# Ledger of designs, part 55: designed miniproteins, single chains

Each design is a single chain, and the fold is of that chain. pLDDT is the mean over its residues in the fold that is shown.

## One batch from the design tools (miniprotein)

Design m2016
Fold by ESMFold2-Fast:
Structure m2016 (fold): chain A 63 residues (1-63)
Amino acid sequence: MEVIEIAKELGLEISEEVAKLLEELTNGDLEKARKFLETLKALGIKKVTEAHVKAYAGPSLVP
């Protein structure tokens, strides 16, 4: 199941570029990608942006 399909299932808008970035940052782990998108939905976010992905799924700068 692809990140874009998960986002559509959850009622979230996501671009192909942002979906690929999320997949890359989760190392292709679709369960982590789904959990991330469910979290954004719970926060009332309707459109997933690159900034959202980088803030939540980007490289850890602090442990």
Scores: mean pLDDT 73

Design m2017
Fold by ESMFold2-Fast:
Structure m2017 (fold): chain A 96 residues (1-96)
Amino acid sequence: MIKSEEEAEEGLKDLIENHPYLKIVFFDKNPDKEEYEKAKKIVIENADTLIEYFEELIKKFPNLALAYELLGKVYELLKEYEKAKEYYEKAKELKP
């Protein structure tokens, strides 16, 4: 199914849009605070699974900026700010 970084980006966006808690945490720029805190807790509880998923995407598509941005956000939620910074910087380098 996914053969390019462009297709991988679209697939990743679709995945997040179809999971309400992921959409709230990663894509909503002005979420309701109560819904955000609830979604944030769910993301943190599933952080290991999300990290593994995004790391596998990066392994297959090393220039997929969105996956680095999402990894950065997960590490930021885990309060691993140095790792979050590294992933955010990598995403900035890769943006078209």
Scores: mean pLDDT 80

Design m2018
Fold by ESMFold2-Fast:
Structure m2018 (fold): chain A 63 residues (1-63)
Amino acid sequence: SSKQEIEQLLQQAQQKIKQGDIQAGQQLISQAMQKLSDSDLPVDVKKAYLQQLSALSAQVAQG
């Protein structure tokens, strides 16, 4: 499902960022954002994931 795919990408992005692999983290965040945009998930669920992805994106942009 789209939700499962987004959650997997989010988890992988968080792990890469924790490991200092900023480039891999950025790529995974980008992929997750694209899947989120293309998904048919409820608006409240999309907002929750978007906030998490935006926070991670801000962290990698500074690193």
Scores: mean pLDDT 82

Design m2019
Fold by ESMFold2-Fast:
Structure m2019 (fold): chain A 78 residues (1-78)
Amino acid sequence: SARFPSLAEQRAAARENAETLRERLEELKKQGAPEDVLKTLEEAVELFERAAASTDADELTRLILQALEKGAEANKLL
């Protein structure tokens, strides 16, 4: 049988990702990173925070995927 993470495990992972990215965002703000980078990373944080609060499996998956895409976009701008 395939092993899939539970919704609770996915929410916990999203919360941890949001916390880690929030800390990085605050450090980048202190360093005077470009506004486009800060905005894109903040959008990624907000998407992970929304995923962590989601009670719907489809919404949770969509939000995590969008957050990962925004994180990748921010990394390309650095």
Scores: mean pLDDT 84

Design m2020
Fold by ESMFold2-Fast:
Structure m2020 (fold): chain A 99 residues (1-99)
Amino acid sequence: MNTAEVSGGGTVPAGGTLELDVKISGNPKPTAAVVYRQPPGTDELVPVGGGPVDENGNAKAIVTSLRAGDTGLYYGAGVDGRDPREEELGKPVPVTVTA
């Protein structure tokens, strides 16, 4: 089972850049990480960024062009050619995008 922990988040102005750190594990270890936004009050996961996973399981995901509507919970996942399962999503970080 792939697992992920995402860190970062907080308050970002609209038009700003958000950098999230993602720690991935799995066997085989995924070579890429994706960050998903869950909009408030929904069960939907929207892919918003990602990056390559290094040999230590670390990835950086950069999300640009943020809007106030991009406020929500941000989840990290390791990907290896398939969509992650719910149990492979780590604890999310809250992100607030100010106008």
Scores: mean pLDDT 75

Design m2021
Fold by ESMFold2-Fast:
Structure m2021 (fold): chain A 81 residues (1-81)
Amino acid sequence: HMATEQARRLFEEALARGPGARVEVIADENTGKGIESSLRGLAAEAEARGVARVHIRTEKFFDEKTGRYLTRVTVEVEFAE
């Protein structure tokens, strides 16, 4: 599942950078929704285990070059331990 794999990589990258890190990915609208959903699941599991807390933001924007709406998904690490 493409969105799940992208979410996992983004989450792992954010945690590897540690507290204060901010990472993002840009995807089409449907993939962006999938990434956000998967990230929120990963974040909930990590917080429940007491190993990390992250903030997830999603921003939709129109890309004039492609004539499509794209989604920016951002992960910001509050703590990781």
Scores: mean pLDDT 84

Design m2022
Fold by ESMFold2-Fast:
Structure m2022 (fold): chain A 75 residues (1-75)
Amino acid sequence: SSEKEQLIKNLQAGIAQTESLLPSLSPEEQAIAKEGIAKLRELIAEADKMSMEEILERLRKIQAELEEKYQKLLA
């Protein structure tokens, strides 16, 4: 659907923006960002085989995992 296509385009744009910011991040932050990019690229590659519900649930899990790793760096 057009909604799925728009979501995938938004994710691709987010990846490109994150990649452009990598040089300004600490090595530890870069590691988390690169892991996030890899997981989002994997999701995008599989998205045509997935429902919107499955995409959103996987995106939620990716966000939760990355947030936990980032919070551990702040502690």
Scores: mean pLDDT 86

Design m2023
Fold by ESMFold2-Fast:
Structure m2023 (fold): chain A 64 residues (1-64)
Amino acid sequence: DFLKEMLKTEAKLLLLKLGVDEETAEKLAEEIAEEATKLSGEASLEEVREFVEKKAKELAEKAL
């Protein structure tokens, strides 16, 4: 699934940029991508990307 892999990569890079370690970033990015892919059936690509960014920021704060 190309969309899921793309969203996972974007989420992981954002989590790493926010200071999350690589192992945790990989796990959280996979969870975000799964939820975002489900949302993509009901929402625009722009809304899906906004969801990924918001979730990555929230989860990064909790991982601190």
Scores: mean pLDDT 80

Design m2024
Fold by ESMFold2-Fast:
Structure m2024 (fold): chain A 82 residues (1-82)
Amino acid sequence: KKEELIEEMKKLVERLKESTDPEEQLAIGRRLVELMKEAGVDERLARQMLYGIERAAQEGDFERVVRIAEDGLKVAEEVYKK
């Protein structure tokens, strides 16, 4: 159900904010993108977000990883409301 997808994404974003391990952040980011696709986010946008998360994590830009994840959650919530 879409409500369950949004709730799972919210929990993953919270975990991402508390993680300091790049590998864990990357795994959480990939899971978030998968859930965004299930929630109805456009495939192209989802791929772009995944690429951004992967690059930010590899570069150690953890604030950017969180920001991209939060933006993705916001997009999924907007898609869900429509």
Scores: mean pLDDT 79

Design m2025
Fold by ESMFold2-Fast:
Structure m2025 (fold): chain A 73 residues (1-73)
Amino acid sequence: KLEEVRRLLEEAAEALAAGRWEEAERHAREAERLAQEAVEEAKAWPEEEQNEVIQRLLELRAEANRRAAEALA
């Protein structure tokens, strides 16, 4: 699921760089939905594994924000 979030964020960044804003928004919203599902699933896991999921999602979001900023510059 985290791999799918990463893929969707990459597709969103590519669409944004190409000026396909509606496609970028669609991919970004789908990534957010899957990220929320991953967090909800992780709530049943040990705290250490929950923290790993949260940390990974924060890293993916930071990377996506950096790429979006570069595309808009």
Scores: mean pLDDT 76

Design m2026
Fold by ESMFold2-Fast:
Structure m2026 (fold): chain A 75 residues (1-75)
Amino acid sequence: SEELEKLIDETIELAREAMKLAKTLEELARAIAIILDAIGIRIEYELGLISEEEAIERAKELVEEARALLARLRA
């Protein structure tokens, strides 16, 4: 699951960058929630609760959410 790990790592890096740019508690909380969701996908996959396909799909949605947050904070 190299693709899944790459997506999760990218999501966490984007969210960490968003945390550095956050100026409000709401923005910080959104970035933290993305990190927790990424960790949750990893745990659910490792425990066999979700398929690799489902985990990758969820991770792809989460990376786009992280990118959108970071783009908003950079504006």
Scores: mean pLDDT 89

Design m2027
Fold by ESMFold2-Fast:
Structure m2027 (fold): chain A 78 residues (1-78)
Amino acid sequence: SHVEEGERAEKEGDYESAAEHYVRAAAEALSRGDAQRARELAQRAIEVVEKAPDIDPEMKKLLIGAARTLIAAAERQA
């Protein structure tokens, strides 16, 4: 699952891959109507991006933007 892949990447220090997997997991949770889980996973993606010094600035912007969009969508479903 994207959650398991994200957790593995995070443990390995691959924060960009971890954030990408958490964003995808959040989108899947949202598509299933699990607004709480979608919000939690999207927030985790933001936290991973923010603590990572080596992620490309444009990629950080895209990942944070995607996560924020998913949080906003999840809040509208709650």
Scores: mean pLDDT 85

Design m2028
Fold by ESMFold2-Fast:
Structure m2028 (fold): chain A 102 residues (1-102)
Amino acid sequence: ATATLTTDADGVARAVLTLDRSGIYTFRITKLSGERATVYLTVDGRFLGSAVLAKGESAEFTSDEPLAAGDHVVTVVATDAEGRGVPGTFRVEVYDADGNLV
């Protein structure tokens, strides 16, 4: 599962990703455009982690509990150093426990 998300002026973007199987998943977020930002990744309202990303940089966050098969809402929040929302484009890629892109 792969999505491209663009944050609005408030620094927020959402996408729905579908998983075929229940399991532990790793979410890779890559910053494609915009200024250096602190990026927060949430899945189904659960915070998975945050990282400071410049253009071309990636971070990976693994679910603490199994995600069910079906649709999941991925939310990206991007902020500057002062906590203000910033626009940017991000790619989210989902990997299974074996490291395969799903």
Scores: mean pLDDT 88

Design m2029
Fold by ESMFold2-Fast:
Structure m2029 (fold): chain A 62 residues (1-62)
Amino acid sequence: SSLLEEIREILRKLGVADDDIDSIIAALKKVGDEKVMKEVIELLKKGDILGAVQLVRDALQK
């Protein structure tokens, strides 16, 4: 997914470690929701890494 590659690039740019990026991408693949991916991108563009991680965690607990 092009959205997952965009998220990976933004996380690297924000200084997130590669192992943590891989964990976040794996979680987003498991969720499988493009709306969640787009919301994560918007939070990361604002520098809100904690908000993005919380959104992914909440989406996994469905």
Scores: mean pLDDT 85

Design m2030
Fold by ESMFold2-Fast:
Structure m2030 (fold): chain A 58 residues (1-58)
Amino acid sequence: DEKKKLEEKLEEYKKLMKEAVANPSISIPVEKLKEYWLNLYKLKKNEKAVAELEKLFK
């Protein structure tokens, strides 16, 4: 189930963000942030936003 996999990835990114807020020594890789935004809009079925983000993240 593609939707379930996307939801699992979003939860993983939320955990990374919470860890980074709690521990200033932890940095989130830019590639993980890009993946989070792409997966968020894919889950929302916003194909236009996904296409625009892919162009911006080149």
Scores: mean pLDDT 74

Design m2031
Fold by ESMFold2-Fast:
Structure m2031 (fold): chain A 66 residues (1-66)
Amino acid sequence: SELEAETLLALGAMYLHLANLSKDKEEQIKLYEKAIELYEQAVRLGHPRAREFLEEAKKKLEEIKK
């Protein structure tokens, strides 16, 4: 449902926010990975903005892994 997709997007955004606030690289990676998982679920449920959020989170994760 649209509500389920929106909820997953919101949860993913919360994890992304926590990742951005973390000062520990390993914690940041885990939090970004959780956000990505939730955004991928939102994409599968058809949320129109979920791909945008997913791509941004993936980019941030790759930057941190360097």
Scores: mean pLDDT 85

Design m2032
Fold by ESMFold2-Fast:
Structure m2032 (fold): chain A 58 residues (1-58)
Amino acid sequence: ALAALAAALAALIAANGLTAITPAVLAALAEENGVSLPTAEDIALEALLAAAKAALAA
């Protein structure tokens, strides 16, 4: 789910910084958390939006 992806992405960003996030890493995280995204480039945007939403909810 997007919330699970956002939490996983936020944890990865906190540990390694935003520069550790690549389209391939985002695709793998999305797949593991049950999120299907249309393109690798869109994955980055969706994941960033999800991370921002998680930060807002925290």
Scores: mean pLDDT 62

Design m2033
Fold by ESMFold2-Fast:
Structure m2033 (fold): chain A 64 residues (1-64)
Amino acid sequence: MTDEEERAQIKAWAEELIEKAKRGELSENVGRYAEKALQAADSGDLVTAQAYLINAALEESIEK
């Protein structure tokens, strides 16, 4: 997988979480982690972006 492919996957997942948070389906905290992941991916820091997505997923699991 190329860095471009990984970035695209991270951005798609982050955008999905942000939209769900905006609709009230997920907490504002999940949305914040997803937004940070999107920003990190845009800056090319894929390791940090992945970490933020993991934190968003953990936050979502605690809230359910």
Scores: mean pLDDT 78

Design m2034
Fold by ESMFold2-Fast:
Structure m2034 (fold): chain A 71 residues (1-71)
Amino acid sequence: MREEIIEGLRRRIEEAKKAAEKLKDPSLAEEVARLAREAIEALERGDEERALELIEEADKKAKETGEQLRA
């Protein structure tokens, strides 16, 4: 069970990193990358709940930036 959650979180973190690279917005891309790094650190500490919160914030910011870029 725990391993399944960690695998899911790692996959989401990787997706967030790729999104940040594609955003090409220095301020928002940096924020998304920072949140992804903090999520990995939380996973390394065994804080899966914190890691999930961080990846959700990264996904939200990536979506907001994507909408601005498409405008």
Scores: mean pLDDT 69

Design m2035
Fold by ESMFold2-Fast:
Structure m2035 (fold): chain A 115 residues (1-115)
Amino acid sequence: RRHVAAVGVAPEQGPLVGEVLEALARQPESWLALLSSDDPARLREAVERARAGERAVIALPEGVSEEAREYAERARRAAEAGDIAEAARYAARAARAAGDERTAEDLEAALEDVE
């Protein structure tokens, strides 16, 4: 299966980012579909740009519930602001609102491990 760390986000960017990337590696399709339409590179670029102080834009996928879209938008904005912990929390809420409880649980567990 795919490894999100292999997509090019360096673990040296921080322990929390490493844990979030490990959680994404377990459920990459569900997480990335909510934040980047189907392109894992967009999420990676948004995280990297936010950490560099740049603003990044990610198109949200169509066909998800409005509640899931609102949480995904908040996760995207948190990632753009460089707040990876908040981005992961909102993305977990988006996954749960979309019915993907496994992705939500994995993300919440990763946050608990670093907090």
Scores: mean pLDDT 52

Design m2036
Fold by ESMFold2-Fast:
Structure m2036 (fold): chain A 60 residues (1-60)
Amino acid sequence: MLVFKVQGKSKELAEKAAEEVNRLFPEVEAKAEGEEIIIETDLSVEKAVGAALRAIGLAV
């Protein structure tokens, strides 16, 4: 299992980002913890998830 963090812009946007990750990547588990998005998965999708969140304006 892989665990990685994506930096959010705020607590509210991190919560929206976690919901969006779970929608776009249903094979991963994402949760907001403060301003960070914590992602747990067995897939090597760290770069793809980070890029997607930045593209939609939810991550730094």
Scores: mean pLDDT 75

Design m2037
Fold by ESMFold2-Fast:
Structure m2037 (fold): chain A 79 residues (1-79)
Amino acid sequence: TDAKEYLDEGNVYYDQGKYEEAIRYYKKALELDPNYAEAWRNLAMVLASRGKTEEALQYLKKAKELDPSAVTRVYKSLL
């Protein structure tokens, strides 16, 4: 029920390469807590890996506005 539980579930799917499930659970985390920087960051990472660069950059901006430290690893993944 907590946003963190959905984030953790999304991370499990992401690690398994199940990107559609990961996106679904990250979005569920954000439905419960729209200020969850880590969920915005992780959603951006999945979208970037799938070539949705414009959406990814928008979500990275949101994550950075909430917590600048949350986006450091994502920039390395986009290079």
Scores: mean pLDDT 78

Design m2038
Fold by ESMFold2-Fast:
Formats: structure tokens, C-alpha cells, sequence
Structure m2038 (fold): chain A 71 residues (1-71)
């Protein structure tokens, strides 16, 4: 199975040991950072595909570009 570490999973493990809880919160690979990395990877893939199709604007639209926030 694919190894997936959710925020809830990490917190549950940390709750077992108070020391781990502090370490998990101080860890450089927090759940939010993992999601940020995944989103960044997705945007890079979209950018690469846009270059292949010749639509650079599409890459900006698929990422956090200077676009108005969704309603």
C-alpha cells in the first residue's frame, strides 16, 4: 500500500508519547509542508505540460497564479 502520513495519523502517534508530540510539531516535514510539497509538485507537472503544449498561461492558471480567489 502507498505510504501516506496524514496529520491525524501523526497526531495520533504523538499522543501516544508526549515527547513525540513535541517532535512531530517541530518536525520540518509537518503535514502542511507535505501538502505544500505535493501542491508544488502538481504545479511543476502542470507547468511542464503547459510548456509541452505551448500554453505557458495554463501553467499559471493551474497554480497559485495572480488570479482572483475562487468564490
Amino acid sequence: MSPVYSAEELRKVAEENPEIKVIALSSPGSSEQQRQSALLSGRLMAAHRAIETGDAKKAQGTGTAPEPPPP
Scores: mean pLDDT 52

Design m2039
Fold by ESMFold2-Fast:
Structure m2039 (fold): chain A 61 residues (1-61)
Amino acid sequence: SPRERSLETLADNIVASALAWGLSREQALALTRTYARAMGLSEEEIEELVARVRERLAKAE
């Protein structure tokens, strides 16, 4: 769906930025929550985005 694709793209962009800036996993997850709330995502969408970012960061270690 367009929403699912938007969350995937958002997760990819957040992970790319976190890795480029040398952010810790904890900092990257905090950034994800802050950014998602600023964008007006629901709590359900925020948790889905956080899960997608967490999974990508785990694979990058």
Scores: mean pLDDT 81

Design m2040
Fold by ESMFold2-Fast:
Structure m2040 (fold): chain A 64 residues (1-64)
Amino acid sequence: SLEEQAREAIARLEAAVKAGDTAAFRQSLNEVVRLIRQLEEAGDVDTAKQLREELERTLKELFE
């Protein structure tokens, strides 16, 4: 599902940050944002909102 793909992309984003891989981080971040947009366009606004909150929390934990 798009939800599962987005969560896997968030996990890859976390791994990329921990590895110091800026290219992988950028790719994973773009993938998560794209998948959230696809969910919103498909009408799954609640799942998109939850994933956006999860991404924001993850970025906050990694960089704050």
Scores: mean pLDDT 85

Design m2041
Fold by ESMFold2-Fast:
Structure m2041 (fold): chain A 56 residues (1-56)
Amino acid sequence: HMEVEYYRKKAEEAEKVAERFKQLADETGDPLYRRAAEVANQLAEEYKKKAEELES
């Protein structure tokens, strides 16, 4: 249970980071922020998958 909660929290943190970088990319047009948002979103999906696997 605690391990699932840990990965869910990490996924939530990564999603917040991705949203922040997406906002910056939209505001500035800087490809660095778009890339950072994609990486953070990928990390969030990995953490979600890990939590789901532990629940199965």
Scores: mean pLDDT 83

Design m2042
Fold by ESMFold2-Fast:
Structure m2042 (fold): chain A 66 residues (1-66)
Amino acid sequence: DDERYRREAEEIRRRTMEEIRRIVEKGLRDGRSTEEIAEEVARRLGLTPEQARRLVTEIREELLKE
């Protein structure tokens, strides 16, 4: 059933984004650079350095707007 797969994929994506946001928030509180936070995200979540840096930059910009 395609709906089951879609729900599971959405849950994984949501949890992954929540974890990245948590790492970014902690990194910002600790005074870490975007590069340092991206390395932590890549290490923890098995992302490439490019993917991690892109996501961290986007989330950091979003959090700083709030």
Scores: mean pLDDT 78

Design m2043
Fold by ESMFold2-Fast:
Formats: C-alpha cells, sequence, structure tokens
Structure m2043 (fold): chain A 80 residues (1-80)
C-alpha cells in the first residue's frame, strides 16, 4: 500500500534528521555521542506518538499500528 510505505519513509526520514540534529547539538555542547543518541530517540518517540495519534483520529488504525511497529523496529536496530 503506497500510503503505508509513504508513512514509513517519513518515519525513517524523521529519525535520520533528528539523529543529525542531536549529533550537531552534542558537538556544540561537547556532549558524548550516547547523550546525542538518547536525545534523538526521545524526540523520535514523541514525533511518532503524535503521528500515531493523528492517524487514529483519521480512522487509519491499521496504518497507525504498522507505523508503531516499524518505529519500534527502527529504535531496536539503532540501540543494537
Amino acid sequence: MKFLENQKRNVERTLKVLKELAQEGAKIDGLPESEALQRAVTLFEESVERLISYLKKQGENETAEEVDKFAKELIAKLKA
């Protein structure tokens, strides 16, 4: 389904952008990479929660569930 694939692509893009922003912020602040990663994960989880809430309000419950699973998979891969 093109809609679900598009949402997954947006989720991947969001994680990439948040990682890059957190890494640049950590460089400026002199923080360790682990701190940058944790900040990126926190912001990503908040972004995904907002997207899931929006999708459920639109009646896209199955898409919301698939997006939630996909986001959790991305976080698990990032922490491995």
Scores: mean pLDDT 80

Design m2044
Fold by ESMFold2-Fast:
Structure m2044 (fold): chain A 55 residues (1-55)
Amino acid sequence: DAKKIIEKIIEEGLKLYEEGLSLEEVKKRIRAELERNGLEDYIKEAIDELEKRIE
């Protein structure tokens, strides 16, 4: 299920951001993980969702 993989990648990115990683490095890592899973078409949607969830 692509949606579950995308959600896991976003959650892992949020955790890294909370641990002090910069937003730019988190976005870079999310792009790489989505590309690795063949989900490159979802990169923009996933990054938009990440930014929406950032406190």
Scores: mean pLDDT 84

Design m2046
Fold by ESMFold2-Fast:
Structure m2046 (fold): chain A 57 residues (1-57)
Amino acid sequence: SAVVEEVAAGLGVSPALLSEAARAVAAGDEARLEELARRAGLPPEVLRAAAEAVLAA
């Protein structure tokens, strides 16, 4: 939770969106990750890297 909050704050997104992105990455759901990135105004690769960092913590 603390890692999710910190990374989300650094990206300017909600912790809920980053948690959903982490679930999408864990599930291999590329389409969902791209939808979340578009909604957040981020490149998909940036949101993926943040989600992977959260999953590795």
Scores: mean pLDDT 84

Design m2047
Fold by ESMFold2-Fast:
Structure m2047 (fold): chain A 81 residues (1-81)
Amino acid sequence: ALSTAQVLAVLEETLGRLLARRRASTDPAERARLTEAIRAVGEAVRRIAEGADPQAVADALLAELRRIDPETAAEMERLLA
C-alpha cells in the first residue's frame, strides 16, 4: 500500500503534466478534456486533505481519468506501480 505522501506526490506530478499539456495545446477539444482531468485531480487532492483514504481516492481518480483522458490514466497508473 502507498503512503499518503506517495499518493500526493503522484497526484502533484500528474497535475503538473496536465497543466503543461493544456498550456502547450491549441486544440479546443484537447484543452477541454485536460481541464476536466485537472479538476478531477484537484478534487482528489482536496479529498485526501480532508481525511479520505489515499488509496481509495487514487483508485477512483484512476477510473475517472480512464474516461476523461486515457493517456493521463496510463501515466498515473505507472507512477502508482
Scores: mean pLDDT 88

Design m2048
Fold by ESMFold2-Fast:
Structure m2048 (fold): chain A 76 residues (1-76)
Amino acid sequence: MDKLVLALLEWSDYVKANPDEPLENARLFVKLLKEAGVPTEEIIAILENAAKQAEEEGDLEVAEAYRETVEEIKKE
């Protein structure tokens, strides 16, 4: 739990510093979740929920980045 919270905080800070790189931000998010020991199925669920939330908020590029990252994971 603590590792996941720290990963999310580090990711949030990185996104604030690099707001114009949504795909790289999504890929970093996956890397941090994997390093924290989150199962692949849970990472996919988190990304799908994040994509839906971004789409509802009008952040279509962010939503597309999350969906593309999910497809990258599914091809592994």
Scores: mean pLDDT 77

Design m2049
Fold by ESMFold2-Fast:
Structure m2049 (fold): chain A 69 residues (1-69)
Amino acid sequence: GLSEEQRRELEEILARLRRTGRLSEEEIDRVLAIAKEAGLSDEQLASMRAALEANRVQALAALHDLLKL
């Protein structure tokens, strides 16, 4: 599962995505680092990167799914 600190960081990134409609490459890399620490496989991480880079709707869905861990 996610630590309290990791959850807080993801919620801050989610709030920025809702406000700006986009994530920076640094924010995407940080989300993927948290997902890896939470135990996602390389295949799941690749799918998540694609979603985070695609568009606002897919990125929001990926972050919401990660926050359920």
Scores: mean pLDDT 85

Design m2051
Fold by ESMFold2-Fast:
Structure m2051 (fold): chain A 88 residues (1-88)
Amino acid sequence: TSLEVKIENLAVGKVSKLTITEEGVLDASVEEAKKRVEETKAEAAAAVGKKTDEAEVLSAKVTKAEVTEAGKGAHVYLELEIEFVLLP
């Protein structure tokens, strides 16, 4: 698996944009991998409005999701976009 993170406008009191790209092969069927993608979408939706001591999540969504067969497993590509505000 590979994980790439890109952050835009990272500053306290400003809306910051975080793009997370996850790609890899899972030892799972395509159906199981698709279920995991749907669970990730649900977790992203549930994260909206959560506050920590350091940040508040304003929006979170899966912008791209692709699941294909790869040998005996499933190749998964996920792109998530999160908007948040850093708290002082």
Scores: mean pLDDT 73

Design m2052
Fold by ESMFold2-Fast:
Formats: C-alpha cells, sequence, structure tokens
Structure m2052 (fold): chain A 97 residues (1-97)
C-alpha cells in the first residue's frame, strides 16, 4: 500500500507513513458520513464541512513537519486538494438525492 502511494505521489516510502495515516483517517470519516447521508442529509452536509476543517488542520501539521522536503510538501498539497474535491462531489450527490 505505501509503495503504491509513494509511486503515485513521487515521494519516498519513508515519507508516506504520515500521509497514509492521514488518508486512512479521512476515508473512514467519508464512510461514516455516507452512512449518515442515508438517514439525515442535513447532518451529513454539516459533517462534510467539519471534515474540510479537519483536513486543513492536519495539512498544516504535516506541512510544518516536512517543511524542508519540497516533494513531500507538494504531495501533501495534492492529496489535500484531491480530498477537498472528493468532498465537494459528495456534497453535490447528497444535495441531488
Amino acid sequence: MRERIAKALGISVSHVSDIDKFSKKINKKLDEIDAIAKTDKEKALKELEKLKEEIEKEKEKLLEKYKDNKATNEAIERITETYLRTIEAREEVIKRE
């Protein structure tokens, strides 16, 4: 798994551990929000907004930790942007259902 992420992001496997943990945490939250959306769409949308705030906070922590590694910082920015786009797409799906 980490080797696949490292290849996709163009960074060392040794720098992937924190990024992998971050990704797993966000994916788990997205699954929980999907379950909420089936019962309460308004609550699911509020949880997606909270997740955006959590993503920004974790991004800041990781960028500070790896401030001296440009490739790792670029990978963190790219992953963060990808998750924010995923959340936006999920908000659109929930609003249309």
Scores: mean pLDDT 76

